# Designed miniproteins, single chains, continued (5): the designs that were tried, part 8

Each design is a single chain, and the fold is of that chain. pLDDT is the mean over its residues in the fold that is shown.

## One batch from the design tools (miniprotein)

Design m16247
Fold by ESMFold2-Fast:
Structure m16247 (fold): chain A 71 residues (1-71)
Amino acid sequence: TIDQEVELAFIEIELALAKMDIKRGNYEAAKETAERALQRAEDLLKTVDPSLQPEVQRLIEDAKKLIEEAK
């Protein structure tokens, strides 16, 4: 599960960067980063261990919210 946990960490970092871009008014950069993070999280959800599914689902929801904020 280490590889899946590492992927989760990278998705979390991408979402944190997108949040910072929104705060700075970089909406296009934030949207692109959040959209990539969403795709990665959705792909991870297909194969992730059941114990990590709630964390992946939360990241998917966070990514969707950031995309909406970056409109």
Scores: mean pLDDT 84

Design m16248
Fold by ESMFold2-Fast:
Structure m16248 (fold): chain A 100 residues (1-100)
Amino acid sequence: MSEKEKLIEELRRLLREVVARLNALDRDPSAPAEERTMAAAVGIALQEVIEELEKNENPSENILKVAELTKETARRFLAGEASVEEVREALREMRELYEK
């Protein structure tokens, strides 16, 4: 399995965990709306970078940087270590990297 294939598998695992967290938050009426929004945003970012990696046989340095930033953001979110502001900043940085 290539390094790219391993990275995609890691991102897909994180996506499954984020989706499970989002589903749990959706079932809890006491859960803060910001946590649901954060889970959804991280899930979308993971899906987008997985699609970019899959469509590119040789991903650019910027796409690889987005993948690493998305992986770190998802991991920190799942560990309860990411604030809403940190997730917003990471998503902004990912957008800027995609435009370059």
Scores: mean pLDDT 83

Design m16249
Fold by ESMFold2-Fast:
Structure m16249 (fold): chain A 74 residues (1-74)
Amino acid sequence: SLADLLAEALARIPEGRFQEMLAATARAAQERYGPRLSDEQSMLLARAFAEAATRSDDVDTVVAEALARFEEAL
């Protein structure tokens, strides 16, 4: 589940880094797709972020991977 993916990422990544990754991903998505995603698109983006965050602790890598996964899921 999304909650399980987020729990896995949080257990592995320092809290400050996780917040930085989340904020950076949200900002990048707003810049690329605009400020208004549908509920379905927001859920797809959240899942893409969670999956990316389980694979890397580098902010730029997570942002790039999350957006790529989100676009593939559209």
Scores: mean pLDDT 81

Design m16250
Fold by ESMFold2-Fast:
Structure m16250 (fold): chain A 90 residues (1-90)
Amino acid sequence: MEYEKWKAIFESEGFKLVSSKEDVENVKEILAGQKEVGFSASIVAESDDGVKKVVTVSLKEVDGKRVVVITTKVYKDGKLIDETKLEVVI
């Protein structure tokens, strides 16, 4: 189950998964290329020391190829402290 995988990953890093099962299933469908181009979904996880991690995935089309864009933003006390972007051709 995708929700349990994401929960385990975040918990291994000291974060608690806040997002719903529906959010995780939407992310899974985007990663599998099963959503329309332009679709986007986010997963949120929080640590006990006030750090919030937001992972947003979006499905795009570039030069006839489907591309998943994964953006991870880390906030502490509401301030953005880190941002990482990955692009994967599917």
Scores: mean pLDDT 76

Design m16251
Fold by ESMFold2-Fast:
Structure m16251 (fold): chain A 68 residues (1-68)
Amino acid sequence: MSVLEKALAEMEELKKKYEAGEISEEEFLQGVGEIHREAVAQGVSEADLNRLKAKAHEMLEEIAAKKA
């Protein structure tokens, strides 16, 4: 599994935990930040980092829409 694929899977798991009420919004955001930091540390390409950022934005928008 690539670093990008692993990071995307970890973000999806964080979203599921947040939706299940297992973690707070603050913990979700912290987890997303750690996943991004790890991807940068492992030398993921700018294009793949942009994919991670896009996925994080989509997830945050989806969470916000469910609250509204």
Scores: mean pLDDT 79

Design m16252
Fold by ESMFold2-Fast:
Structure m16252 (fold): chain A 98 residues (1-98)
Amino acid sequence: MMEEELEKTRKTLKKLADEAAEELKKQGHDELAERFRRVSEGYIEKKLEEISKLEGPKKVAAETGLVLQFVGLLTSARLGLIEAAETEVRGMEREVEK
């Protein structure tokens, strides 16, 4: 995979993260939205760095999985599945802390 593909993926993930944070805030979950905003950039960069070291089908699967993770968070926020969204954010916080 080329660096151009990773940059496109980064841009997509940041857009999904912004939309998810806005949706959480719109639904009155300001604290969860703020927590997610604090960890999302670091989580995206960490995961993209790990993915950049993979080759072939593993790299494609990891990139797809990361995008689907953020789509899932946005969907949970839109559907008001706040416990699911909070569980996802907590997982991201844990990964960024190492």
Scores: mean pLDDT 83

Design m16253
Fold by ESMFold2-Fast:
Structure m16253 (fold): chain A 62 residues (1-62)
Amino acid sequence: MHTVTGEAVIKPGESLEQAKFRARSNAVNKALEAGIAFSRVVREEVKVEGNTVTVTLTLSDE
C-alpha cells in the first residue's frame, strides 16, 4: 500500500467541491509521477484549512 497527498488552493468563485476534486486529482498525479501503479483507492481523507484543501489517498495494488 502507498500513501500520497495532494492539495489545491480554493480559487475565487470556486466551490469547495470543485477544489476537493482538484486536490484529489493532484494526489493521483503525484502517485503516477512517483511510478506507483495502483488498481484502487482504499482510503481517502480530506482536510480543509483556510483556503487550502488537502486530500490524502491510500492506494492499493493488491
Scores: mean pLDDT 79

Design m16254
Fold by ESMFold2-Fast:
Structure m16254 (fold): chain A 65 residues (1-65)
Amino acid sequence: MIDEAAKEVVKNILKTVYGLPDEEAEKLAERVFEEANKLIEEGKYDKSTALNVALQKVLEEWKKK
């Protein structure tokens, strides 16, 4: 299971690197965490790889909107 500290790191990256507002960064960080935990539960990825894959997927969906 990915902990809340990693979620805060993702939120900070979304704010600092991608320039997202605090509220939007929080929503996307939650989505990244949900996707990453699903990938870990499937047994195909470790925590670091799952976070990277989930982040990429969430950002692609967000840009599509």
Scores: mean pLDDT 75

Design m16255
Fold by ESMFold2-Fast:
Structure m16255 (fold): chain A 68 residues (1-68)
Amino acid sequence: MEEYAFLKKKEYLLSLSPSLPAANEAAFDISLSAPNTEVRELDKEEAEAALKELGQENVEKVYKLTLK
């Protein structure tokens, strides 16, 4: 029941959680777009583990979302 938000190209936000609004228009903090959810930035090494579910590449930042 883990949720992740991936920011690639630092302009596009990709979300795996349906509760988190997917924003294609970046330049805003996902911590604000994820209400009732704690956002934590992951290291790219840890990000690879999360990306295994998507098999995505070219990740600028990876955030781990945790329900309060």
Scores: mean pLDDT 51

Design m16256
Fold by ESMFold2-Fast:
Order: structure tokens, then C-alpha cells, then sequence
Structure m16256 (fold): chain A 72 residues (1-72)
């Protein structure tokens, strides 16, 4: 959770608010890491997010989802 929140804030500061939103949606339990990764890939193809940023956010989303599943 803390790592995902930190990365989301960093992404917002870099002007990538949509990538931050995708990551936070997984942290809040509103979407899966796979859903977030698919959304980020679409943003990269649309030219709205860099591939590097999308990969970092997708990786963090998977880590957040794994931690949430351990709490269930």
C-alpha cells in the first residue's frame, strides 16, 4: 500500500495522473492488477502515458493486489 501510494504521488508530480489513477484503483480494491495493466497499455497506445511509466505502474499494481489477497 505505502509503495503504491508513493509511486502514485510521483506519477502525479511527473504529469501522469491517469497512470496514478490506475494504480490507486487497484489499491482501493476497485480493479484488478490485470485490469490496470490493460488500461495502462491502452494509454500508451493512445500516446497519453509513456511505456516506461505504464510498466512501473503495472508492476506496482500487481504487488498491491498480491498483498490484498494475503489479507483475504
Amino acid sequence: MEEAERLAEELRERGEPRAAEALLSVAKGQSTADDAAAFLDQLVKAGEVSRETAERAARAAREVEERRKQEE
Scores: mean pLDDT 76

Design m16257
Fold by ESMFold2-Fast:
Structure m16257 (fold): chain A 57 residues (1-57)
Amino acid sequence: MTPEQQALVKEAVAKAKGKSQEEIEAIANELAAQLYAQGASPQEVVQAAKRVIDEAE
């Protein structure tokens, strides 16, 4: 992932902290859309979304 893509992942984790599971999943889905728009691979997108869900519960 590019530094810009890594920054988006960090921001998503920060936004998801202390949110409900439904809100965390919504944030992860928004991140996935942004990463796809920047040309990230499907595997990188899935890993990033999972990271947000796992780290921000």
Scores: mean pLDDT 79

Design m16258
Fold by ESMFold2-Fast:
Structure m16258 (fold): chain A 71 residues (1-71)
Amino acid sequence: NEKLEEAYKLLKEALKATDPNVQRELIRKAVQLLSEVLSDEELKEMAEITSQGKNLKERIENLLKFVEEKL
């Protein structure tokens, strides 16, 4: 799934980003792509997993692992 692969790449770029505004924009684009390919149940699971992160970096790492498992 091309959208899933693109979301994965955007999340990897977000982890490398030093500008918080760029990082948030990359995450927003990745989440938008994920919302188009994942079921409502998978989106709920995604939200739960990402909310377990204590900071933005940890949330991105959790989201990246979730997407990687589906590749």
Scores: mean pLDDT 83

Design m16259
Fold by ESMFold2-Fast:
Structure m16259 (fold): chain A 79 residues (1-79)
Amino acid sequence: MTKEEAQEALAKLPELKAELAAAEKAIGPLPAEVQELVDFLVKQQEEYLKAVVEGKYEEAEKIKKEGSKKLKEMVKKIE
């Protein structure tokens, strides 16, 4: 992902968050475990995009690697 791609994604984040909130309101709340997973993914993606925008590619790779490990643990807990 390039810095420009990350900047575009970050700029779209408020709109996507609003759409997600509207969808949740329409269909009702997700199960707690699924909500935690969604929250984690959003937070991890936001941190990753910020690191890429700042040109901290090594930090971005670390965030991605650590996030992948934690996601695996969270998925295991749901199963």
Scores: mean pLDDT 76

Design m16260
Fold by ESMFold2-Fast:
Structure m16260 (fold): chain A 62 residues (1-62)
Amino acid sequence: SELQKLQERLAELEKNREQLAANLAAMEADPSTPEYVVGMMRMALEVEEARIEELKKKIEEL
């Protein structure tokens, strides 16, 4: 069903978010990482989080 497909996609996006968050934490822990690189990773995490929230809204609409 459509609901099941959206829930499976949500699980995949959540997994991707966890990986991005772990990468960001590692970069922040390394003082040699340039600030703009950390900023780009933070932006990537925000994009993934926004996708998750939009998908949750679609699930609620069903």
Scores: mean pLDDT 85

Design m16261
Fold by ESMFold2-Fast:
Structure m16261 (fold): chain A 68 residues (1-68)
Amino acid sequence: SELEKEIEEALETMTASVTINYLKKKSGGKLPKTFKEAYDFLKKHEPSMPDSEIEKLAKVYYEYLKKS
């Protein structure tokens, strides 16, 4: 439905924004430029997070970078 799409898009946008702000703070402004760099960086700083969750965050971040 249209409402479900709007909710999904809003959640993805918020997730991307939070992830970008986190990476900016942790990297001193030197943001990862690829999916692999984002994944490796997040895994290093959040080793207790499941790999599946880190992969999801890295994917959302990388998709946001491609649109920007």
Scores: mean pLDDT 82

Design m16262
Fold by ESMFold2-Fast:
Structure m16262 (fold): chain A 85 residues (1-85)
Amino acid sequence: SAEEHLERGEKALKEGNYDEAIEHYVRAIQEAKTYEDLKRAFLLLAEAYAKKGYKVDAISVLNFLYNLVPEDEELKKKIEELRKK
């Protein structure tokens, strides 16, 4: 399930296994049945990319979701935060 992949990804992220975290978050996106799970997976995927130093990839995944849901001001703010780093 998306929830299981989010949990496993968070464990990998905490351990510094960013590639494993990315794999789980991509799976969580594919299995997400709610916007809440989808958004959480995208936010965590962006965090994992940013922690690897892949800032452009982090911004790109959030921009992809924001273009689909332009009313989500939280995504816009997160993109702006990433651009400043």
Scores: mean pLDDT 86

Design m16263
Fold by ESMFold2-Fast:
Structure m16263 (fold): chain A 99 residues (1-99)
Amino acid sequence: DEARRLARELADLAMERRDDPDFTDEDFLAEFAERTGAEALAAGLAALLNAGPDDPAVKAFLAASAEAAALFAADPDDPANQRAALERAWLAALQALAA
């Protein structure tokens, strides 16, 4: 349940900031940590993003991202579909980090 709540917050933040070209991944994780107090988790996500392609957690995240990309392709103009794809990708990242 906690991972799902955090994934929703990450997806909501991404949707809020999607039109800001200067908002980096580092800024994103910093704001997530500020909003939730989950600084250790934000650091873990940053480590996951910098991990090599052979890392099992990275492979799991990329597989979930492929599913998210398929959702975008099915209906790219639906904000709910876009948000659901982001939530799925972040949930996979959080679950991979917890494993």
Scores: mean pLDDT 69

Design m16264
Fold by ESMFold2-Fast:
Structure m16264 (fold): chain A 74 residues (1-74)
Amino acid sequence: SSVAKKYGSYVKNQIIKKIPQIKDDPKKLNKMINQSIDDAQSFSKAFGMPISKGFVDLGIDMQIIDYEAEQKRK
């Protein structure tokens, strides 16, 4: 999608910045990138507003929270 093309590199960079070790799991990284963008699109649709950096950042934050919660179960 055009949104994935516009924000994909930004989302990847923000996830790696918060979770540097995710570079060793490219499949998980790609899943988190795609889900962050999908969540951002869902927020855009739910609020009836154009997709924004704020919605993208919210999507990223949700994926990071989920990842950290999964790690805490070890």
Scores: mean pLDDT 85

Design m16265
Fold by ESMFold2-Fast:
Structure m16265 (fold): chain A 77 residues (1-77)
Amino acid sequence: SLSITLTNLDGSTSTLTLPEEITIAELLDIVAEKAPSLGVTLALLAIQLALDPDATLTAEEAAELITRANETTLSLA
């Protein structure tokens, strides 16, 4: 498992623990539950990149995608 620290729009932080392998759909569900604003940005990013919801990511790949979405969300705030 891999733990990632997210920065929320209010400046607080949240920790998300990822399994070693996760699908795009499962990743979107987890992020939407834990960080809804980030979940919206991640869903839009997945659409823009034409990611298959059934595609499997490693924890590291999922963490990179989440980090990119988090940075995008913060830049729009």
Scores: mean pLDDT 77

Design m16266
Fold by ESMFold2-Fast:
Structure m16266 (fold): chain A 57 residues (1-57)
Amino acid sequence: SIMEYAAKYREALAASDVEAAKKYAGETFKEQMRQLEALGADPKLIETLRKIAEEFG
């Protein structure tokens, strides 16, 4: 879930674990993208979030 990935992202930042922070940021954006797409958000926004998630994953 977004909340779970956000929590892991915060923990990674506190530990100065850059690689883990990138991974969980990407997972957060990916799940956010799925929720926004389901709600009928702008396709350009969905494409941007997808690219961000892929870059961090």
Scores: mean pLDDT 75

Design m16267
Fold by ESMFold2-Fast:
Order: structure tokens, then sequence, then C-alpha cells
Structure m16267 (fold): chain A 70 residues (1-70)
């Protein structure tokens, strides 16, 4: 779960040019994921944000994931 979540996040960050594009790619990917996978992604994204990795893209990704869990 966690290793797969990290791969998804790294792929989205690498393949997006803007925070808005990162949010779109995350939303598209999230449609095919279970609630447990989305929770793992949210946890991994928050860990990456704490490390200072691409904070604008990660904030956009976190907002999408939190919306899916609401």
Amino acid sequence: MMEEAKKILEEIIKNSKTPEEAARLMSEKARGLSREQIEALLKAAKEYLKKGIDPEKLKAIIAVLEAYLA
C-alpha cells in the first residue's frame, strides 16, 4: 500500500507542470482507487509535504484526496 502510494504521488508530481494539473491527474487516478488506497495516498502526501517536497502541488493533491474521503 504505502510503496504503491509513493509511486503514484511521485508519478503525478513528475508528470504535472502546475498544481492545477497535479490535482486533475490525482482526481483521474483516484476514481479507480479504493478508499484504503486513497487514505494511504493522503498519508504519503502529508509526509512529503512535511519534507518540503513540491508544496504547492502536494497541497493541491491533498485537497483532492480529502474531498474524495469526505
Scores: mean pLDDT 83

Design m16268
Fold by ESMFold2-Fast:
Structure m16268 (fold): chain A 80 residues (1-80)
Amino acid sequence: KIEEEAEKLIKEMKENPDNLVGVLLRFFDGREEEEKLAVLKKIYEMDPELLQKVVDSLNKASEVVLKKYPKVREFLESIK
C-alpha cells in the first residue's frame, strides 16, 4: 500500500514538474500524518533527487499546511 502510494505520487510529480508543491498538497488531503511520512520516506528511497526538487520548491503556501504536520515538516527539513 505505502509503496503503491509512493509510486503513484512519483508518477504524478513527474507528470507535473512545474507544480510539485501542488501535487504534494493534494496528496496530503485526507491522509493521516503517519501515512504521509511513510510515503514520503519511501519516495526518498526510490527517487531521492525528485524529493529534493520537492523540498527546494516549498513555498509560503506549503508552510501553512506543513505547520499541521510537524513530523512531516521535520523529515522534509532534514533533506535540505
Scores: mean pLDDT 80

Design m16269
Fold by ESMFold2-Fast:
Structure m16269 (fold): chain A 75 residues (1-75)
Amino acid sequence: AMEYVEEVRKEMEEFRKELLEAKPKPPKQEEAIEGIERGLAALEKAVAQAKSEEEVLEYTEKMRRDFEELKKYAL
């Protein structure tokens, strides 16, 4: 479970880096970065509050899906 959480976290951090390095600056760069920061904070909180490995996996999968939608809006 934790390996999957770290994988998703790494993907979100890598996309944040790509947005920061993009030239020219994307029109929604700041909104996308804010979305990623909120997503990372929500994932950390959900993992800390989870009572089972199943809850961790379910929430992490939901976060990954929401992140894929965010990538579409940022590009």
Scores: mean pLDDT 78

Design m16270
Fold by ESMFold2-Fast:
Order: structure tokens, then C-alpha cells, then sequence
Structure m16270 (fold): chain A 106 residues (1-106)
């Protein structure tokens, strides 16, 4: 499961970089700030060997991505592509969180 968690974190990191670039291009400055926050937490989670710390960090990332998705869904300037990327990011974060939760039960 750790290898699967690491893969999901790496996929999410790549997606967050893509989202930051797109959000900057579209002028979503507040979303860029929240995405950069999520990326820093995710980088910390990737380097952590403590499943409880990873769980806490991923929970915070899920909350941040949910806030980002809400802001983009409410912004008439947001492209359908940007909203789709935010939904995909939230889905990946939820999957990673679920795998860490299962690891903590072992």
C-alpha cells in the first residue's frame, strides 16, 4: 500500500503543478495561493515515513482542494477544464487518504 500511496501522491503533485500553471494563466490568484499551499503539504506527505502524519497532511490537502473546487465552480471566469482538473485532484487525494486509512488499520 505504501508504494500505491507514493504513486498517488506523485500523480497528484504533477496534477497540482499543471493546475498552478493553468490558474496563473487564467488569473485565479487566490486559487494559485491555495494550490501552492496544497503542494507544500503534499511534498511533506511524500517525504514522511509516519502514516499518521501522512493521514493528517492528506486530510488538510483534501480540505484545501475542496475549497479550490468550490471557488472555481462559483467563478464564472473559470474554464470547464480547470474545474475538471480540480475534481480529478480531489479524487486522487481522497484515494490516497483512503489507502493511508487502511494502512493505519494494520
Amino acid sequence: KRSEIDKLIDELLKLLDEMIEQARAEGHDEVVSLLEQAKKLLEKARKSTDPEEIYKLLSEIVNLLGEILRKLAEDPRATPEMVSLARKALGLAHRALQLVRELLKE
Scores: mean pLDDT 85

Design m16271
Fold by ESMFold2-Fast:
Structure m16271 (fold): chain A 61 residues (1-61)
Amino acid sequence: GKRTLGFSGSPAEAEAAAREIGRSASPEDVASIDEILSFGPDAEEAEAGAREAFEAFLAAA
């Protein structure tokens, strides 16, 4: 399933939230990062950091 999670902070806060999602989310949920993580105008850098965090979780698992 897909989830939406809004951020109103720095990319570091987005990475922390991505780690929490990664602990419980399935790979199919991670594949929908753009639906899981909703960012404002600064989305590109925050999204890149979140993707790296999810990829690290998948590689470690």
Scores: mean pLDDT 54

Design m16272
Fold by ESMFold2-Fast:
Structure m16272 (fold): chain A 89 residues (1-89)
Amino acid sequence: SKQEELEEIKKKLQEILLPVLENPHDEELVREAIEKLYEEGLLTEEEKKELLSNLDDYSLLMEKLRRFLAEKGDESSKEVLKEIEERKK
């Protein structure tokens, strides 16, 4: 179901992005996250190539992920990145 798809996406994003959120200026860690996001189908080949050319641009990475989630069309997908980015507060 669509809800099950969003839960799997959320889990994958959380596991992949948490290290990057803690160390957003670590280019090697960002590179590893981009590779994993592509392998999980969360980024297109073009987006992967663009992001790998701009490892210092954390904002670009977040923009691509927001685009992916926006294409899902649900209000719940808007909250996925917010939940991951927001600390426990």
Scores: mean pLDDT 74

Design m16273
Fold by ESMFold2-Fast:
Structure m16273 (fold): chain A 88 residues (1-88)
Amino acid sequence: SAKLEALAKELAETKLEETLALLEEEAPRLPAEVAALPAEELPAAVAGLEEVKAFVEALKAHAPAEYLPRLDEILAAIDEAIAVARAG
């Protein structure tokens, strides 16, 4: 969405390190958290994770090259969480 793209650009330009620190703390926990969810919550979890993935991809589009490996690790954790949600 235009709002997520605008927010991602602003955060990439002004608060990228703070944003990455939060994502790096939370993203590795997502696969296990999703695995613990009741089956009825999995469709909403997939939708939410896809929005977070779009946000991180937008951050990646605006981030300096030095941050790309860290963003790719975050994306890998989100992709694993989506795969867990879709398998359950």
Scores: mean pLDDT 87

Design m16274
Fold by ESMFold2-Fast:
Structure m16274 (fold): chain A 82 residues (1-82)
Amino acid sequence: SLEERAERLKKRAEELLNSDPPNYKEAVGYYFAAAQYYALLGRTEEAKELMDKALEIARKHLSPEEFERFEKVVNAWKELLE
């Protein structure tokens, strides 16, 4: 199911954050993928929370240029969440 896929992607993101060393770039990608699946399920609050989590990690740990590109994509997705 889409829900099981979203949960698996979220869990993978958490594992990547807790790896040694942490894999921030992949964690951001997996959180965002999970958010997209929650959005498709109509679970808008969970989708937004995971998008915000991905943005927080990207802001802190990715380059400014990578963050800016990612933020634009996330903001476009947030505008589609009604």
Scores: mean pLDDT 88

Design m16275
Fold by ESMFold2-Fast:
Structure m16275 (fold): chain A 87 residues (1-87)
Amino acid sequence: ASVELRPVSEEELDEEELEKAIEEGALAAAKLMAKALATDPSALEAAGVEIEQVDENHYLLTTELDGYKVKVLIDKNGNIISVEVER
């Protein structure tokens, strides 16, 4: 028989709770990346964040969070324009 045991550190997550957690995590990461870009952009590269210049005033930051691809469009001054999460 296949033995399936619930993880001690991870509770059973409902599909809607997992979706909310992913969106909240992506937004939190976006805010941190925006602040870092305005303060010390070299810290983002050291953290493995990919920085792509979309326009002279806009940057696309791409990072991986728990296997999810997070794309944050940020203004040159570190203001968040949009946040996208991809699996």
Scores: mean pLDDT 68

Design m16276
Fold by ESMFold2-Fast:
Structure m16276 (fold): chain A 95 residues (1-95)
Amino acid sequence: SKEAEELEKKAREYEKKGEEYYEKGLQAFNDGDYNTAQRYFEEAIRYYEQAIGYYEKAAELDPSKKEKLEKEKEKLREKQNEVIRLKQQVIDTAK
């Protein structure tokens, strides 16, 4: 449906924002700016969470795409978990 397609589009937009903040977090971490890295990783986690929510809503509206959208959601949860681990590494490294 058109409504499900719009929700999937929003999910992909938030996923892209999550990737942007993830990359900014990595750059800050490499530069030794641990406070900035932590903030960017927190933003990446939030954007991935928003994307997951939109994929869930899209899957509810279009059951024919449910399997595909659940796989996209699972990939984002794996990415989110990686960012959570990197955030913890930043905290453990900061003094």
Scores: mean pLDDT 88

Design m16277
Fold by ESMFold2-Fast:
Structure m16277 (fold): chain A 61 residues (1-61)
Amino acid sequence: MEDAEYYKKALKSKDVESRVNAVKGLGHIAKITGDEEAKEAVKEATKDKDERVKKAAKEEL
């Protein structure tokens, strides 16, 4: 989980745990680097079908 592309792919995983970890990774990247694409990916995750992913995304914004 070293870069934004890896996490963006993980957001499309069927595994809820992988998507939660991807949101946290993208949120960290957005805060450290100011990456707007990473921030947008976290914002889109607030609309995820799973409540755990939505909660993680809201906490990262």
Scores: mean pLDDT 79

Design m16278
Fold by ESMFold2-Fast:
Structure m16278 (fold): chain A 98 residues (1-98)
Amino acid sequence: SVEEVIEETVKKVGEILEDAGASPSDVALFMFHVRSSLMELAAKVPELSDAEIERRIKLIADDVREFALSYLKVSKEVAEEIVKIVVEGARKVVDLMR
């Protein structure tokens, strides 16, 4: 289900941040942010063209990258691993909602 894909994506991101030494509160905040972004994407997919979906995935990727680098202060390598997982999750969400 779309909910299972979102929760799996959120869990993977949380585990990466915990391994990178992020505080429990920062992990929880980021997990909430990723979950909210993917849920919002899922709700909108039926209304969006393919081009609009690609733009939204890019905006989510850019937002997640900025949050990881600027707020959480993780390394570029950790941030890109998180972005990859979130983008893969977003694409699975799109496939299920199409």
Scores: mean pLDDT 89

Design m16279
Fold by ESMFold2-Fast:
Structure m16279 (fold): chain A 58 residues (1-58)
Amino acid sequence: SETQKRRKELLEFTAKIAKEQQKRIDEAYNTHSPEEAEKLARKIQQESGDQISAALAK
């Protein structure tokens, strides 16, 4: 039961992070120059990756 709960929580968390990442990237491209948006997109991708890695480590 704990393994199933953890799997469900991780799937829900990764789906949430993926949606938040896409929204933040879209917002960056809508509110910044293409060059600045690319830099922000890289930071957003790194932050999202770090959040997923941290969740997987627990």
Scores: mean pLDDT 83

Design m16280
Fold by ESMFold2-Fast:
Structure m16280 (fold): chain A 84 residues (1-84)
Amino acid sequence: AAAARRARHRANADLLEEMSKQLETEGQKVRDETDRRVAELKAAGASPEEIEKVRAEGQKRVDMYETGAKNLRDAAEAHRAAAA
């Protein structure tokens, strides 16, 4: 039935949107941890090169979570469109 198909697409969109929010939250935790580690390295007198390496690795992990979140949001939008 068309109504059951639309309900399934809406449920999938809701789930994907929630998963996207979870990935955004995990990305923020990685940012906070990277900032804390950078501050610790600065306090310990670490080189600018070492600090930048840690910052770059942290940003790479954040980018992975942000890309994942965007992919899930795009998938949710497709399910929303299919539910219309």
Scores: mean pLDDT 89

Design m16281
Fold by ESMFold2-Fast:
Structure m16281 (fold): chain A 102 residues (1-102)
Amino acid sequence: MVELELEAPEEVRGGSEIEIEVRLRGSGDQDLRISLWRNRLGERGNYQLIGSEVVPAGEDVVLRFRFRAPEEPGTYVFEAQAINLADDQVVATGNPVEVKVY
């Protein structure tokens, strides 16, 4: 069973560098695309792709996404998905993490 776990800081200054860690476990025998998405809390359908990485079959890895935090203060929700490259099906979704931008 494929599992994703996200770790993020609880608070960050707007416009500063932030790192979100995505841990992939149980990748099995299929190549996966791990994508990190961002949304602002309370805004539906405003998902933005932060980054994606391809992980070869059989590898359990820790991916570190480094990017500039939004400049606008608020609570942002980050979500990760593992997609099977053979059929483009979502095989796992990580725990959502909330980051407060001040």
Scores: mean pLDDT 83

Design m16282
Fold by ESMFold2-Fast:
Structure m16282 (fold): chain A 77 residues (1-77)
Amino acid sequence: MERIEELKKILKESPSTEERLKAVEELTKLALEEDKEEEVLPILEEALKDPSEEVRKKALEGLIEIGVKQLREAVLG
């Protein structure tokens, strides 16, 4: 929980595109590896509004990957 809140703050407040990209990458990893999808999805949706195209693209990729995992789990288990 604490780490997700820290990453959310980085996305909202950090002037560094590199830091925000790393935050998106870590949020996606937490969603996929630690079943944090419900907490991460709204944060990645907000990252789609980021001023950097690179950050927006990375957030979209993360959202797609999480969505595919959720669909796979719903169909297969």
Scores: mean pLDDT 82

